# Designs tried in a protein design run: designed miniproteins, single chains, continued (5). Part 97

Each design is a single chain, and the fold is of that chain. pLDDT is the mean over its residues in the fold that is shown.

## One batch from the design tools (miniprotein)

Design m19366
Fold by ESMFold2-Fast:
Structure m19366 (fold): chain A 68 residues (1-68)
Amino acid sequence: MSVDEIVSELREEVEKLQKKYKVSEAEKQQLQGLLDDLGTYMSTLSPEDAKELAERVLRHVERWIKQR
């Protein structure tokens, strides 16, 4: 799996969480900005490291959404 595919999958999974938990448009825009920055950073990593970071980010985002 390429880093671009890992970043794309992370964005798709975050979008699924946003729909599941009815996240506001303002919160979606904030998360999109964070994901853009993270995607740029992850592009400097190996696919293995990018996947591990993506999994940690996804868990963090889900925890954050659940605590709203």
Scores: mean pLDDT 81

Design m19367
Fold by ESMFold2-Fast:
Structure m19367 (fold): chain A 64 residues (1-64)
Amino acid sequence: MTTLKVYAEKDQKVTAVNSSGGKVEAEVKAGETTTVTITQKEEIPTNVVRLIGGEGTTAWPTAA
């Protein structure tokens, strides 16, 4: 399981995509940190989460 925190400067919708092809859409609010959780299989060694959309967004993984 991978937890991603997303901070946005503007209200917008973002899509997080993991290495297993899973997609999660989340609405983020200006000036707030939104937590997005993506379930990954244990056998996937690369926890690559790509944030699609949104200018002025910062995303970082949280230890799970």
Scores: mean pLDDT 64

Design m19368
Fold by ESMFold2-Fast:
Structure m19368 (fold): chain A 73 residues (1-73)
Amino acid sequence: LPNDPSGEEILADVEGAAEKAVQYAKEGNITQAAKYLTSARLLVVAAEVSGHHETAARGREIVDKAEKEIEKL
């Protein structure tokens, strides 16, 4: 279910990592931005492999949006 506790925890972690990646990229801290973006991507893969397909789909949208914001910088 979308409100599964483990799925919600993964989604929150993806959101936090993506937000930090965009923030660090805006500050010019490329190393930290890359680290947090990679973390967010890995969490999406973990959700997909674990069967949390809706969490993975929402997480992928969050990561894709963050990637686009960083590409504009």
Scores: mean pLDDT 81

Design m19369
Fold by ESMFold2-Fast:
Structure m19369 (fold): chain A 91 residues (1-91)
Amino acid sequence: MQITQEEIDALKARVAADPTDVEALFRLGEVYLLQGRYEEAIAYYERALAATPASDGRRRARLHRGLALAYEKLGDLERAAEYRALAEQAA
């Protein structure tokens, strides 16, 4: 899916107004992942994870999958495996 620059700018504006906007942080993580900017994707996913309640297992699982994929793309296979396992357990 191609995301527009206007959508990216809107997501960044949301994060500037509310640094804990989990949905905006998660979407920015997805955007950077799709662009092959894996370090930026990880930063946004980690921020989203920090802002996500421990009780929100569904969102945490999605974030853990994003982190696993980003770390795999960077060649950090051990960390990728750790996040993949967390995604499978968070249901």
Scores: mean pLDDT 82

Design m19370
Fold by ESMFold2-Fast:
Structure m19370 (fold): chain A 93 residues (1-93)
Amino acid sequence: SPLLEEVEKEEKKEEEEFLEEAAKKLYEGLKSKGAFESLEEAYGPAQLAINYGKGIGGPIEPQTEVGKEVAEEAKKRQEELEKRRKAALEAEA
């Protein structure tokens, strides 16, 4: 339990950092298209791309190359987090 709680705290921090990074990547990548007036507007689309990558959002694939890259990174991160959770549970058993 203590080891799993530590993993969950680290996961939350990493998810917040990744959301910020993903929002910046979308904002910068689509800046030439004027897709967002501010970085803050990119957070919603970034969260949707992350949710799609994790398989927990809607079935709609991101339509931009940068959005697809965010979704792929989110999928890889989710797989790594699941492995860490499993390892933590096995270590406490």
Scores: mean pLDDT 76

Design m19371
Fold by ESMFold2-Fast:
Structure m19371 (fold): chain A 95 residues (1-95)
Amino acid sequence: LSEEQRRIADISMVIIGLAVTILAAKKGAEPEEIVEGLEFIKKKVEELDIPEEKKEKALKHIEEAIEAARKGDLESAIKHLEEAIKVLSEAAESL
């Protein structure tokens, strides 16, 4: 794989992780499990080789999702995660 293809693959794996977390939340996963999964994904986003502006925006949405999940507000958490996926998808498209 080219370096660009590897970056796209890394972003895609993070997006899959976020999508799986959304599905788990919709299926009634415990808030603490959602928080644990998101903290792991947050660390993976910090390692991504993408523009800093996109990285900061994605991290902000994930942090807002973690805060909502800690309060038991999984509906708000899902909305923030969908916004994070959009930012990461745009970052992959701009590579």
Scores: mean pLDDT 87

Design m19372
Fold by ESMFold2-Fast:
Structure m19372 (fold): chain A 123 residues (1-123)
Amino acid sequence: DVPEEEKQKLVAEFEEIAKKLELPESVTQPVLDLIRKHGLRAFLPLDQQLRASRYRGAARDDVLLHLAFRLAYARFLLEQGLLLPFQLEALGREIDAALEVHSGEELEKARELYEELREEFER
């Protein structure tokens, strides 16, 4: 079992980021259910294999949902003192790759959330 405090914190981080990225509840609900069931394990497959080129041809909402996951995970790691420079750099490259293929205010908000996270990390 994943600790309940970990699940609750990840849910809170994801809900806040999803709200800022204007993701509809119909898109976010299955993800929230997954986080409530698996905690950190919900993010591990996304963290391990992500490449910038994988966003080419993906639906914009799927890209935003994936970035919301990655941002929530990175914020959780930052608060725990576990965020590593290579994880932050990988997330930045991933957002840049998404912006090359997709456009929109919500994707620009994902970049703004990343810059805030990076600024907090570099303090």
Scores: mean pLDDT 73

Design m19373
Fold by ESMFold2-Fast:
Structure m19373 (fold): chain A 60 residues (1-60)
Amino acid sequence: EEEKKKNQYEVAKETYQLAAEQASRDIARHADDPEAVARYQATLNAAKELYEKYKKYYES
């Protein structure tokens, strides 16, 4: 049980880190396009929410 929770957390964490790095570059590149920024931010927020969900589940 703990091992599976930890694996889900680690995968979500790694996915979020990669998504954050990519989103930062994309947002900076399209700073003057609010629709593009909103799409990149939404993708980043989804990855962050998944990471926080699994982190909370693992820590519970």
Scores: mean pLDDT 78

Design m19374
Fold by ESMFold2-Fast:
Structure m19374 (fold): chain A 81 residues (1-81)
Amino acid sequence: SEIIEEVVKEILEKRGLKLDDEISKEEALEIAREALEKLGLPESVIEKALKIFEEKLEEKGEKVTGKEVIELLTESLKELS
């Protein structure tokens, strides 16, 4: 989703991060939550999307990139549709 990519890129830029920079799972979860909040989603949808995102994130190992955050967040939202 173009809108998810744009929002995540904006958050990464504010944090001084590039798409290919490795980040912790904790920071990935913070970025995902901020992105969902910026999209104006209801809190109930945010919590469901973050649960799916966290489950997918555990499969990626210790660190992830901003590109992977965009991918996993997009897939998490598709599973709620």
Scores: mean pLDDT 84

Design m19375
Fold by ESMFold2-Fast:
Structure m19375 (fold): chain A 57 residues (1-57)
Amino acid sequence: MKEVELSLDELDEEIAKKIVKNMKEEGIKKLTLVDTKKVSEKAREILEKEGIELIIK
């Protein structure tokens, strides 16, 4: 199974929408965030609605 790994300080709604769109087009269901300090509630809702597993390191 393919996964996306990104290093970013904050995941907001706009960034989450762009990531989800790209992940859906490629059939990827796992997103790993490294050194992320903040994930907005709307971003989490978007990921959960699309069935994407979120892992924070």
Scores: mean pLDDT 81

Design m19376
Fold by ESMFold2-Fast:
Order: structure tokens, then sequence, then C-alpha cells
Structure m19376 (fold): chain A 93 residues (1-93)
């Protein structure tokens, strides 16, 4: 569901904010997500950040895009398979 993607992205952005120099820009993205801004509007804002803050803004834009793609994949039904996780842990013994 779209709401689940938004919640996951917000959670990851709150964590990213703890170490980022662009805290105000991250807060703006979180507010946009809470106010049901379209993904196109969020993408446009990421482009604006990258233009206003060469280097740091480009890195933040890429990190936020990665978070969005990860959240979309998780909601698309790629649940952690507890059996696959257990089998990988067994291989480490």
Amino acid sequence: MEEEIRKLVIKELEELKKTSKLKEEIDKIIEMLKNNASWADIYAYLQEIAEKHPGEGEILSAEVMAIMLKAKAEVAGKKPDEKLIAEELEKLR
C-alpha cells in the first residue's frame, strides 16, 4: 500500500537526519510525505536540493531515492523469509 511505503520512507529519513548536515531539507521531505505530496513532487524537491547544495545535496538526493526504492520493494511483498534467514545463519555455523 502507498501509506506503508510512505511510513517506511519517513522512518528511514528520521534515521538519516541524525547524521546529515541537511536536516532542514530532510524535515521538508518528511513533511511532504506526511501531507500526501505526490512522488513526482518529492522527486522535484530532490532535484532542487541537488541544485542548491552541490555535492552534499546530490548525495542526499541519491540516498533518499535509494530509501524510496527499498521501501517500494519491501511493500511489493519481499518479506524477509524467516526460513531463508535461518538457512543463511545455519551456513555461518
Scores: mean pLDDT 74

Design m19377
Fold by ESMFold2-Fast:
Structure m19377 (fold): chain A 90 residues (1-90)
Amino acid sequence: KRENLLDVAAGLLGFPSAEEALSLSPKEAAELMLKQGKESAEKLLKEGRKGGAAAVYTLGEQLAKKLLEWEKAGISMEEVLEEIAKEIEK
C-alpha cells in the first residue's frame, strides 16, 4: 500500500518510479522540476492557455523552493516522497 503510494508520489514529480526518484537528492529533483515546469508552461503558452501556463510555472517554482529548503534542512528524497504520499493518502 505505502509502496504504491511512493510510486504515485514519484510520478507527481515526473519520475517513472520511487526507485528512480530516490536516486536523486532534493536539490537535483528541484532542478528537474523547474525544467519540467518551464517546458509544460511553454507548451500551454503555445496553446494560448496563459492562465494554465502561469499556474504550472508557479507550482513548479513553489515545489522547487520547498525541495531546496528540505535539502538545506538535511531532509532526504525518501522523506520528501513519504511526506507527499502521506498527503495523498489523508
Scores: mean pLDDT 75

Design m19378
Fold by ESMFold2-Fast:
Structure m19378 (fold): chain A 84 residues (1-84)
Amino acid sequence: DLEKAKKEAEKIVEELLKDHPETRDLALQGIDIAYNLAKRSGVKLTPKELAIFGLRWAIMISTALGREDDAKAAEEALKKLREE
């Protein structure tokens, strides 16, 4: 269930980025993008895959905007998630 996977991914990034609300909001935006693309293409993604995409999106956007602290927070969260 892709909708359930989205909700689980959102909980993962909310926990990892609880002290970084701006970075969290970017990661949640990235999850929405991945979810909509997966839904349109009929692809199944796990909560971890959706969370990884969200965090990578947060890194990319923060880096492009020169927000070094936000990019670093997203990179640390991604590292922790990948170590599981």
Scores: mean pLDDT 88

Design m19379
Fold by ESMFold2-Fast:
Structure m19379 (fold): chain A 92 residues (1-92)
Amino acid sequence: SRLEEEEERFRKEMEEALKELNSLNFSIEEIEEYISQLDKMLSQYPAAMERLKASPDFNDEQVRQLQRVKDALEEMKELLKKKLEELKEKEK
């Protein structure tokens, strides 16, 4: 629940940041850095899933919770990519 709350808060903060991009001078480089950080987070999920499955207290619900968080992070990455494309198009 704590992890879910932190990840949902991160998602909400990123959604708000994306909305503010229209009023702020965010650089292409800053958005690319956010995408890079999300990629690093996402790359840890396979190992985290295997660790959970190897636990003697293994619970399918924990795997589903981790999957939901992963899906939310992937959704945020796609939103950032879309915004990056919009900014690159405006630069032309």
Scores: mean pLDDT 71

Design m19380
Fold by ESMFold2-Fast:
Structure m19380 (fold): chain A 92 residues (1-92)
Amino acid sequence: MEERQEALEEIRRVGEEAVGRLDAIAKEAADLPVAKSILAMRDVFADTAEGAIRLAEEKGLSPEQVRRMGAALRRLGDLYVRSAEALLEAAK
């Protein structure tokens, strides 16, 4: 039980960290046309992370399944952040 709760809390932290990084990039891009695209990416990622956590809780996924989902969300978050950074640099 503890392991599953720890895995769920890790997913929440990973999601919040990636959303926070996307918000920071969007703020830096605020005066650029690309800001709207970065904000859209942030919203899509936030919804995806929240939906994944909800699914894990509702379906009673095992700690291993939750950890694998957390790893996938971390990779997705990293991809979104890297893509947003690349868009910001291209728009300068």
Scores: mean pLDDT 82

Design m19381
Fold by ESMFold2-Fast:
Structure m19381 (fold): chain A 99 residues (1-99)
Amino acid sequence: SMAEEKKKKEKDLEKAKKVAEEILKAQKEAIKAGTVKGIKMVYLEKGDGKYHLVVSTTGSADEISGEEVLISTDDEEYALELMKEMMKISEKARKEEKE
């Protein structure tokens, strides 16, 4: 149903926001500590008319240890909102570090 789809999208968005914030914090701590282990990257991949929110983890500087698709959507506006939220979280984390 349409109502169930909207609720699912909202829950997926909240999950994506939390994951993005955790990844950004982990990356900042890893860089600050002088280690490349446990670095996570989040990006949007466009394929087959869909947008995929992908999380990649690195076990070292030379290899990707894992890659998972968290969210897939054909809604371009929704994908752009996800990117915008991740940029906002990233900017907030940068400002907190400079404090």
Scores: mean pLDDT 60

Design m19382
Fold by ESMFold2-Fast:
Order: sequence, then structure tokens, then C-alpha cells
Structure m19382 (fold): chain A 78 residues (1-78)
Amino acid sequence: GLSPKSQEILDKMDELYRQALQQMQDASPEEALQILDETRKQMQELVNEIEDEKERTLLLFYMLSLLGDLFVLVQQKK
């Protein structure tokens, strides 16, 4: 199981993902790319707060999965 801090960060990443999905619904392709870049930056800052290397690595892979899903949505707008 994750530490309480890592669980809080996971929950914040899920919220950022939900916000990005909502913002992307009516966004242009250019706006969707900006949303993706800002979401990536915010998620990276959250992952960098994790002190445990194993949990940081796990949440880094989770971040990449979420960003990959958002990237597919950006590609579908082109």
C-alpha cells in the first residue's frame, strides 16, 4: 500500500486528470496541447514531493499513463 502522502498525491493527480479532460472537451487542438503541457508540469511537481524512491517511481509511471491518455485525446482533435 501507498504511504498517506503518496495516496494524497495520487488523489491530486486524479483530480488534475479530471480537470484536464473537462477543459479539453471544448478546446481547440492548440489549447489542448497547452492543457497537456500544464497538466504534465503540475503532475511532475507533485511526483517530485515523494521522498520514497519506490513510491515516486510507481507514481511517475501512473503519471505517464494519465498523460498518455490525454495525448491520445489531443491527437483525436487533429
Scores: mean pLDDT 87

Design m19383
Fold by ESMFold2-Fast:
Structure m19383 (fold): chain A 110 residues (1-110)
Amino acid sequence: LKEEAAEYAEEAARKAGEALSRLPDDTDIGVIARVVLLLMGAVSAAKAIKNGKISEELAKDLERLAERLRATAEELAKLGLDDAAALLREASEYLEKAAEAVKEYLKKKK
């Protein structure tokens, strides 16, 4: 469960990073900054899980991050950036799986 949660968060970070690489150089800087922030959030979550810093608050943070990734993906799709949007949707799905794995780990802790 702990290792699975970390792997899901790492996959989310990988997909977010790939989405960032698909953004055209002339993309609005505010949009680029949002994708970078979401990528950093996924990386930080993966590190926290690997370091055993697992809490109910982390699960909620993962769920909020997944929601923000999905909202940003919808924004990118409206801009015609469909490849980057699809990658952020995949990142959102991985963070939802990471949140569920964190919740299951906490239930089994006693």
Scores: mean pLDDT 85

Design m19384
Fold by ESMFold2-Fast:
Structure m19384 (fold): chain A 74 residues (1-74)
Amino acid sequence: MDMVKRGQDGAIQGARVAEELGRHSAARAGLGAAKNNPLSATVGGQGAIRALEEGDRETAASSAGMSGLGSEFE
């Protein structure tokens, strides 16, 4: 499968977990990256998918936030 598509899906899933944990800024960053910056979303999104596969929701939320850092500051 396309790595970029997987990253976008991961960033979206991680962002939803971030919202559930009350990390609203991380959720917005992850969703924004998935929508507007697919390459940035790929970095954080892959981390979010791995964390979710391991059952670590806190790390998944953090990874989604990281995917949006470049898009928010660039």
Scores: mean pLDDT 69

Design m19385
Fold by ESMFold2-Fast:
Structure m19385 (fold): chain A 85 residues (1-85)
Amino acid sequence: MKEKAQKQVRSLRKGIELAEKMLEAARETGRVTPEQFERARRYLEKAREHLDKAEEALKNGDVEKTQKHIAEAVRALQEAFRALR
């Protein structure tokens, strides 16, 4: 379980980093409105908050709390992409 959770946390971190870079590129190229950018940015911030909590829970050996925060971070990341539609 811990090894799987570690891989999920690493993948999620990379996914959030990529989403942040893609959002910035979309803003610079005019593909998103300021309102869409602000909404997506807020969801990405929520995803990062839950990622940080998942990493701390994993460090403390709390697999249940780690999985809960991974799920919340994934939901926030999905909402960030939905905000751009």
Scores: mean pLDDT 84

Design m19386
Fold by ESMFold2-Fast:
Structure m19386 (fold): chain A 91 residues (1-91)
Amino acid sequence: MEEEAKRLEELAKQYEKQGTDESRLKAITYRLLAADYRYQITKDYQKAIEEFEKVKKELEELRKQGIYPKETDALLKIVDENIKYLKEKLK
């Protein structure tokens, strides 16, 4: 449901406000969960792709800044795999 995705997005905003590198990574993780939830429940593939692409850009920024490089790389791999999967569904 959209309400659960919004809840995860609100959690992401709360972590962003903490202003630490760890909280930035947590915020991005919650956005990733929101995108995954939206895809699985609503079947809105286009919206899910847009949200995953947004998460990917944020993770790429963290990587460039050297923030939690191993964790950031692992999340980037997951996001890339999810985007590829959803694009195959749309054709």
Scores: mean pLDDT 80

Design m19387
Fold by ESMFold2-Fast:
Structure m19387 (fold): chain A 87 residues (1-87)
Amino acid sequence: GMEVLEEAARRIAEKTGIDYETALRIVRHLAAGQIDAAVLAILEAKKKNPNFTLEDAEYVVEIAREAGLMTPEQADELLEKLKEALK
């Protein structure tokens, strides 16, 4: 339900410093299988927070995976795209 998305977004916001509204948008995209849209939302978060690192991006992937929002294959695709985009 929505409660799973809200809890995942809360954990992302607390762990990475991404604001809750942006974190909620990211997890909604991931739950819908919209990997490219999730990458763009994460890049927007980095523009707002220049201290956002690849380790923070890895936490986003880990939290979403633990919440059951992604398959292992989707998580690997997301992480590879984030590594390329966060150069």
Scores: mean pLDDT 85

Design m19388
Fold by ESMFold2-Fast:
Structure m19388 (fold): chain A 86 residues (1-86)
Amino acid sequence: DKVDEINKLMAEIFDLLDELLPSNATPEKLKEFLKELLEELKEKGEDPNIIESIEKLIEGKSFTEEEMENLIRALNLINEKLKELL
């Protein structure tokens, strides 16, 4: 189930954020990180579908079934970027 995978990846992201910023792994801090990451990804010419998924995630918007695959790709990239900072 893509929803279960998304929820698992989001939980992992918050766990990684807590390792980097103990007691500050909040939705607000995640949004700050995602905004900075989004600027970097745009500079590097990242896949527009990944960029759109991150923008929608920052805005708290809903995802269609077709959009969930690109969201999973974006969440995996976010996980990898957070791990690089550890």
Scores: mean pLDDT 82

Design m19389
Fold by ESMFold2-Fast:
Structure m19389 (fold): chain A 55 residues (1-55)
Amino acid sequence: MKSISITPTEDITLNVESGDILTVNVPELKKKVTLTVEEGTITIPAGYSVTITKP
């Protein structure tokens, strides 16, 4: 598996493929959210840490 971690300083748009696993660290809640996504684009707000795992 390949994992890519990003913490943006401004809102960014990421291309995702079906079966990608996104783990988002939400700083206001001190929570991690894991999402399995369909193909498309997702916008990550500034300050959110995101790890994309491709199987």
Scores: mean pLDDT 72

Design m19390
Fold by ESMFold2-Fast:
Structure m19390 (fold): chain A 74 residues (1-74)
Amino acid sequence: SMEEVLKKAEEINKEALEKVKKNPNISDEELQKIIDEMAKKYKELAEENPEYAEEIERLGARGVVEIQELRDKL
C-alpha cells in the first residue's frame, strides 16, 4: 500500500539524517556514501512496489535535498 511505502521512505530518510547528525564534521565523500546507501534503499523499495515507482523516486529526491540542507547547516 502507499501508506507502507511512505513509512519505509520515512525510515530511509530518518536513518540517513541520523547518520549526518552524528557526524557534524562530515566530509563530502562521507555525505556521498550516505546518499548512495539511501539511493540503494529507494531502488529496493521501488523494486518491491513497482506501481509506486514514480512517487518513490520523488520521495528519494526530496530526501536527498533534506540531507544536503542538514549538512550545509553543520
Scores: mean pLDDT 83

Design m19391
Fold by ESMFold2-Fast:
Formats: C-alpha cells, sequence, structure tokens
Structure m19391 (fold): chain A 66 residues (1-66)
C-alpha cells in the first residue's frame, strides 16, 4: 500500500511537469533505483522485498526534494 500510494503521488507530480522535466525526473529515479538494485545483487540480497524497499526509498527522496 505504501508503494502504491507513493506511485500515485509520483504520477500526479509528473502530470504537472513539462515533458522535458518528466524525462529528467524519470531518468534520475531510474538511475538511482538501478544503482541500489545492483548493490543488492552484489550483496546477495536481490529479493522482491528488498527491491520494493529500494523503490519506496528512491520515490520518497524524490518527493521530499520537491
Amino acid sequence: SELEELQKKFDEILSKLTPEQRLKAVDEITRKVEERVAALKEAGQYTPEAIRQVVIEVLKEFLEKL
């Protein structure tokens, strides 16, 4: 539920941005998630729950900086 709520909030924010701002935001979030997920793989912690937590944390960080 927390992830679903954050995704809805993120989508609302994206809908108010210009196409250029949207691309930059999506690229930044994707990059951060990929970096942290790669670290999980290296640590042998590549699980659906750990990946979900990474996505939650990255979305929270993005929303907080706005």
Scores: mean pLDDT 82

Design m19392
Fold by ESMFold2-Fast:
Structure m19392 (fold): chain A 100 residues (1-100)
Amino acid sequence: SSAQKKLEELKKAAENALKAIEEAAKTLDDGSFKSFATLVTGIFFQEVIELEEDPALQAELRALRAATVARLRASKTKEEAMAVVKEAIDQVLALAEKAL
């Protein structure tokens, strides 16, 4: 179904975002990493929101994005930032699966 294809596209986007952030964690300092992780996570959320057709789910995704960006900005270590990213991706995928 189109919904199943959308979920597979979201999973690939999530895997790509996570890989980019994990690579950056190995090479960037904490401040540069936090900025990069915030940017990449923001782009991921924007792509997910644009693919979503349900206004209620779009609103939930926007709220989750705002909360995630705030948590990333407040993080003090790469480990804290990475945990926030992984939790946000898991929550996005869980919302997408419930929409099936």
Scores: mean pLDDT 85

Design m19393
Fold by ESMFold2-Fast:
Structure m19393 (fold): chain A 92 residues (1-92)
Amino acid sequence: LAAQLEVGLKLADAAATGTLESVQEAARAAAAHADALVSMDPKLVEAMVDKAKESAAKNEETYEESNELLDLMRRHALSGGAARAELEAAAA
């Protein structure tokens, strides 16, 4: 619960602000709690990532980096953890 809540709150912050910093914090939380992200409802994760991408698109200078991190979090969640090592490396 606590790990899923932390990942969810950081993704919600990224969805609200769309800043590179908020997306990096979400990626770091997702990497630290990789199993928690995989155990979340995949439809909810997709919706949160899509909203975060919409918010990040308003920040053109950092959108590319934000989009790559958000796609990596989505791939990790939807693949059942197959992208864990890549997510951990990107979040470092």
Scores: mean pLDDT 80

Design m19394
Fold by ESMFold2-Fast:
Structure m19394 (fold): chain A 108 residues (1-108)
Amino acid sequence: SIEELRQQFEELGEQILKLLSEMFKKLDEATTTEEMLEIVEEYTKQLNELFEQLVKLAEQAKKQDPKLFMEIQMFMGSVEVALSATAVSLEKETGVKVKLELPQLPLS
């Protein structure tokens, strides 16, 4: 149902935001390049799994709830912007270029 899809989005969104908060906290506490890269790898793997679930949810929502589809798309975009900013900050701090890529919605 539409309500079940909206509930799933709320739960996935909360999990993603919690992981981002935890990742940023651990990155702030990290003192070496190696620690920062390990944190990014660990959290990116978890975020990747949740984003795969968001993509599947968005595909289900596309026909049933176009508003929910747009909300999921906007949320995913906001997370990608946050991760891009994190990658830029890490490169400036460490001199190492990191690749923070998550699953994307199919081009319409």
Scores: mean pLDDT 83

Design m19395
Fold by ESMFold2-Fast:
Structure m19395 (fold): chain A 88 residues (1-88)
Amino acid sequence: MLYKVTVTLSRALPAGVAATAAVLGAQPQIEKLGGRIVDVTAEGNRVVITVESESSAEDVAKAVREGAEPQFAKLGAEIVSVEAEEIE
Protein backbone atom coordinates (compact mmCIF):
# COMPACT_ATOMS: atom_id res chain seq x y z
CA MET A 1 0.00 0.00 0.00
CA LEU A 2 1.08 3.59 -0.62
CA TYR A 3 0.28 6.20 2.02
CA LYS A 4 0.35 9.98 1.83
CA VAL A 5 1.36 11.25 5.29
CA THR A 6 0.82 14.97 5.90
CA VAL A 7 2.75 16.45 8.85
CA THR A 8 1.69 19.95 9.94
CA LEU A 9 4.25 21.89 12.01
CA SER A 10 3.81 24.76 14.48
CA ARG A 11 6.11 26.92 12.29
CA ALA A 12 7.47 27.10 8.76
CA LEU A 13 10.94 25.64 8.12
CA PRO A 14 13.12 25.78 4.99
CA ALA A 15 11.90 22.97 2.70
CA GLY A 16 15.22 21.10 2.60
CA VAL A 17 15.62 21.28 6.39
CA ALA A 18 12.05 20.07 7.03
CA ALA A 19 12.36 17.20 4.51
CA THR A 20 15.72 16.09 5.95
CA ALA A 21 14.39 16.13 9.55
CA ALA A 22 11.29 14.16 8.50
CA VAL A 23 13.37 11.45 6.76
CA LEU A 24 15.95 11.20 9.57
CA GLY A 25 13.18 10.74 12.15
CA ALA A 26 10.55 8.75 10.25
CA GLN A 27 12.73 6.37 8.17
CA PRO A 28 13.96 4.14 11.07
CA GLN A 29 10.40 3.84 12.44
CA ILE A 30 8.93 3.07 9.00
CA GLU A 31 11.67 0.47 8.37
CA LYS A 32 10.74 -1.24 11.66
CA LEU A 33 7.25 -1.70 10.15
CA GLY A 34 8.81 -3.32 7.05
CA GLY A 35 8.00 -0.23 5.00
CA ARG A 36 10.00 2.44 3.16
CA ILE A 37 9.86 6.16 2.38
CA VAL A 38 9.26 6.73 -1.36
CA ASP A 39 9.19 10.55 -1.50
CA VAL A 40 9.22 13.66 0.72
CA THR A 41 8.08 17.21 -0.12
CA ALA A 42 7.91 20.26 2.13
CA GLU A 43 6.22 23.66 1.77
CA GLY A 44 5.86 26.23 4.56
CA ASN A 45 4.75 24.44 7.74
CA ARG A 46 3.71 21.23 5.91
CA VAL A 47 5.68 18.09 5.07
CA VAL A 48 4.19 15.36 2.85
CA ILE A 49 5.82 11.93 3.09
CA THR A 50 4.92 9.12 0.69
CA VAL A 51 5.31 5.74 2.43
CA GLU A 52 5.11 2.20 1.05
CA SER A 53 3.96 -0.19 3.80
CA GLU A 54 1.76 -3.23 4.42
CA SER A 55 0.82 -1.73 7.83
CA SER A 56 -2.36 0.26 8.58
CA ALA A 57 -2.63 4.02 8.04
CA GLU A 58 -2.80 4.39 11.86
CA ASP A 59 0.49 2.49 12.38
CA VAL A 60 2.19 4.47 9.57
CA ALA A 61 1.02 7.82 11.03
CA LYS A 62 2.21 6.76 14.51
CA ALA A 63 5.64 5.69 13.19
CA VAL A 64 6.08 9.01 11.33
CA ARG A 65 5.00 11.05 14.38
CA GLU A 66 7.18 9.14 16.89
CA GLY A 67 10.23 9.27 14.63
CA ALA A 68 9.94 12.83 13.31
CA GLU A 69 8.82 14.58 16.55
CA PRO A 70 12.30 14.62 18.23
CA GLN A 71 13.95 15.83 14.99
CA PHE A 72 11.50 18.73 14.57
CA ALA A 73 11.83 19.59 18.29
CA LYS A 74 15.58 20.11 17.73
CA LEU A 75 14.62 22.70 15.07
CA GLY A 76 12.18 24.52 17.41
CA ALA A 77 9.08 23.11 15.68
CA GLU A 78 6.26 21.02 17.16
CA ILE A 79 4.03 18.59 15.27
CA VAL A 80 0.46 19.95 15.25
CA SER A 81 -1.04 17.00 13.32
CA VAL A 82 -0.15 13.87 11.35
CA GLU A 83 -2.66 12.47 8.84
CA ALA A 84 -2.08 9.31 6.82
CA GLU A 85 -4.30 8.37 3.88
CA GLU A 86 -4.04 5.44 1.47
CA ILE A 87 -3.32 6.39 -2.14
CA GLU A 88 -3.45 4.16 -5.25
Scores: mean pLDDT 87

Design m19396
Fold by ESMFold2-Fast:
Structure m19396 (fold): chain A 128 residues (1-128)
Amino acid sequence: SDFVKLTTEAIELYDRSYTLARTGSVADAPEMAETADRLALSLRLVASYLRKSGDKEALEDAELLEEFSDVAAATASRLSSTPESAAAGRADFVGYYDKHKDTIYDTLSRSLQIAQTQAQTQASKLAN
């Protein structure tokens, strides 16, 4: 399932972004920017699938992932600007992830469960 694949990739990108934020230096700003930009796109694609599910409970999770996508994109822009902006962007990146780590993981975990349930439902329809 594309939804399962995209959600799994989002979780992997989030883990990579968080590791880079915690262990990286200002010299790693280009890799942090690229990873944050990829995370922003991945979160927005997962949110799009949640909206298409028609599940009211998934709509709030979609809005939350869209908010996280906007923050990741803004962080990527700061990291790609001036050296002063890159230093500030790294600090914002670390602070954001330390504050929101559990919320993002919980939201992505629920999204993965929805994706897996949809994949099972589609497989059952194809078998009948």
Scores: mean pLDDT 79

Design m19397
Fold by ESMFold2-Fast:
Structure m19397 (fold): chain A 79 residues (1-79)
Amino acid sequence: SMGEAARRAAEEAVRRFGLPAEALPALYSLVGTAAKEYDGRFGEEVRERMAAAIRRELPGVDEERAREIAEFMLEVLEE
């Protein structure tokens, strides 16, 4: 299910990028919102929007890392 894919994307991102467990609810919310906009492929606008939101929720993450996290989570949704 898309809901399970969103949960998995957030959990795998926390593990892969060494994020604090407290980041999980925020990442799950962000990837769940993106999943509702999914029409077969995510455009650059969705990726940039998610990266910006990750920066707001995780102040210790720089722009480049936020983009990597966003791309990873969206890739999990597309699988």
Scores: mean pLDDT 79

Design m19398
Fold by ESMFold2-Fast:
Structure m19398 (fold): chain A 55 residues (1-55)
Amino acid sequence: SKEVEELKELLEKMEEQKKIFDANKSTYPEDEYNELKAEMDERIQKLKEELEKAS
């Protein structure tokens, strides 16, 4: 369905953003990096759950 395709595209974009974020780890304070990483991981996990729900 279109919803599944849109969720897959969004998930792919979020995974790409996470890779860029991880590559720039040295530009963040450790505590800030850990907080942002946890937020991104939670967002990605929720998108994966929505994709499973829509499938």
Scores: mean pLDDT 82

Design m19399
Fold by ESMFold2-Fast:
Structure m19399 (fold): chain A 70 residues (1-70)
Amino acid sequence: SLQALELDEEELKKWEELAKKLQPVFEKLLSGSDEEKLEFLKIIGKMANSDLEKQEELLKELEEKVEKLE
């Protein structure tokens, strides 16, 4: 498990916010097609290696993809 002692406060807060925002996305991901799941995984992978501003942009993209699901 990751320990807070090994993370900056900003990093820890970003992880908490990302986890919170991804919760409803994961629910939709389970309902999506294999192609949609792959697209979501690519976006999530980009977010993991992105700064805060880019993570917010990628979150919007992910939310837009989720909204397009049936």
Scores: mean pLDDT 65

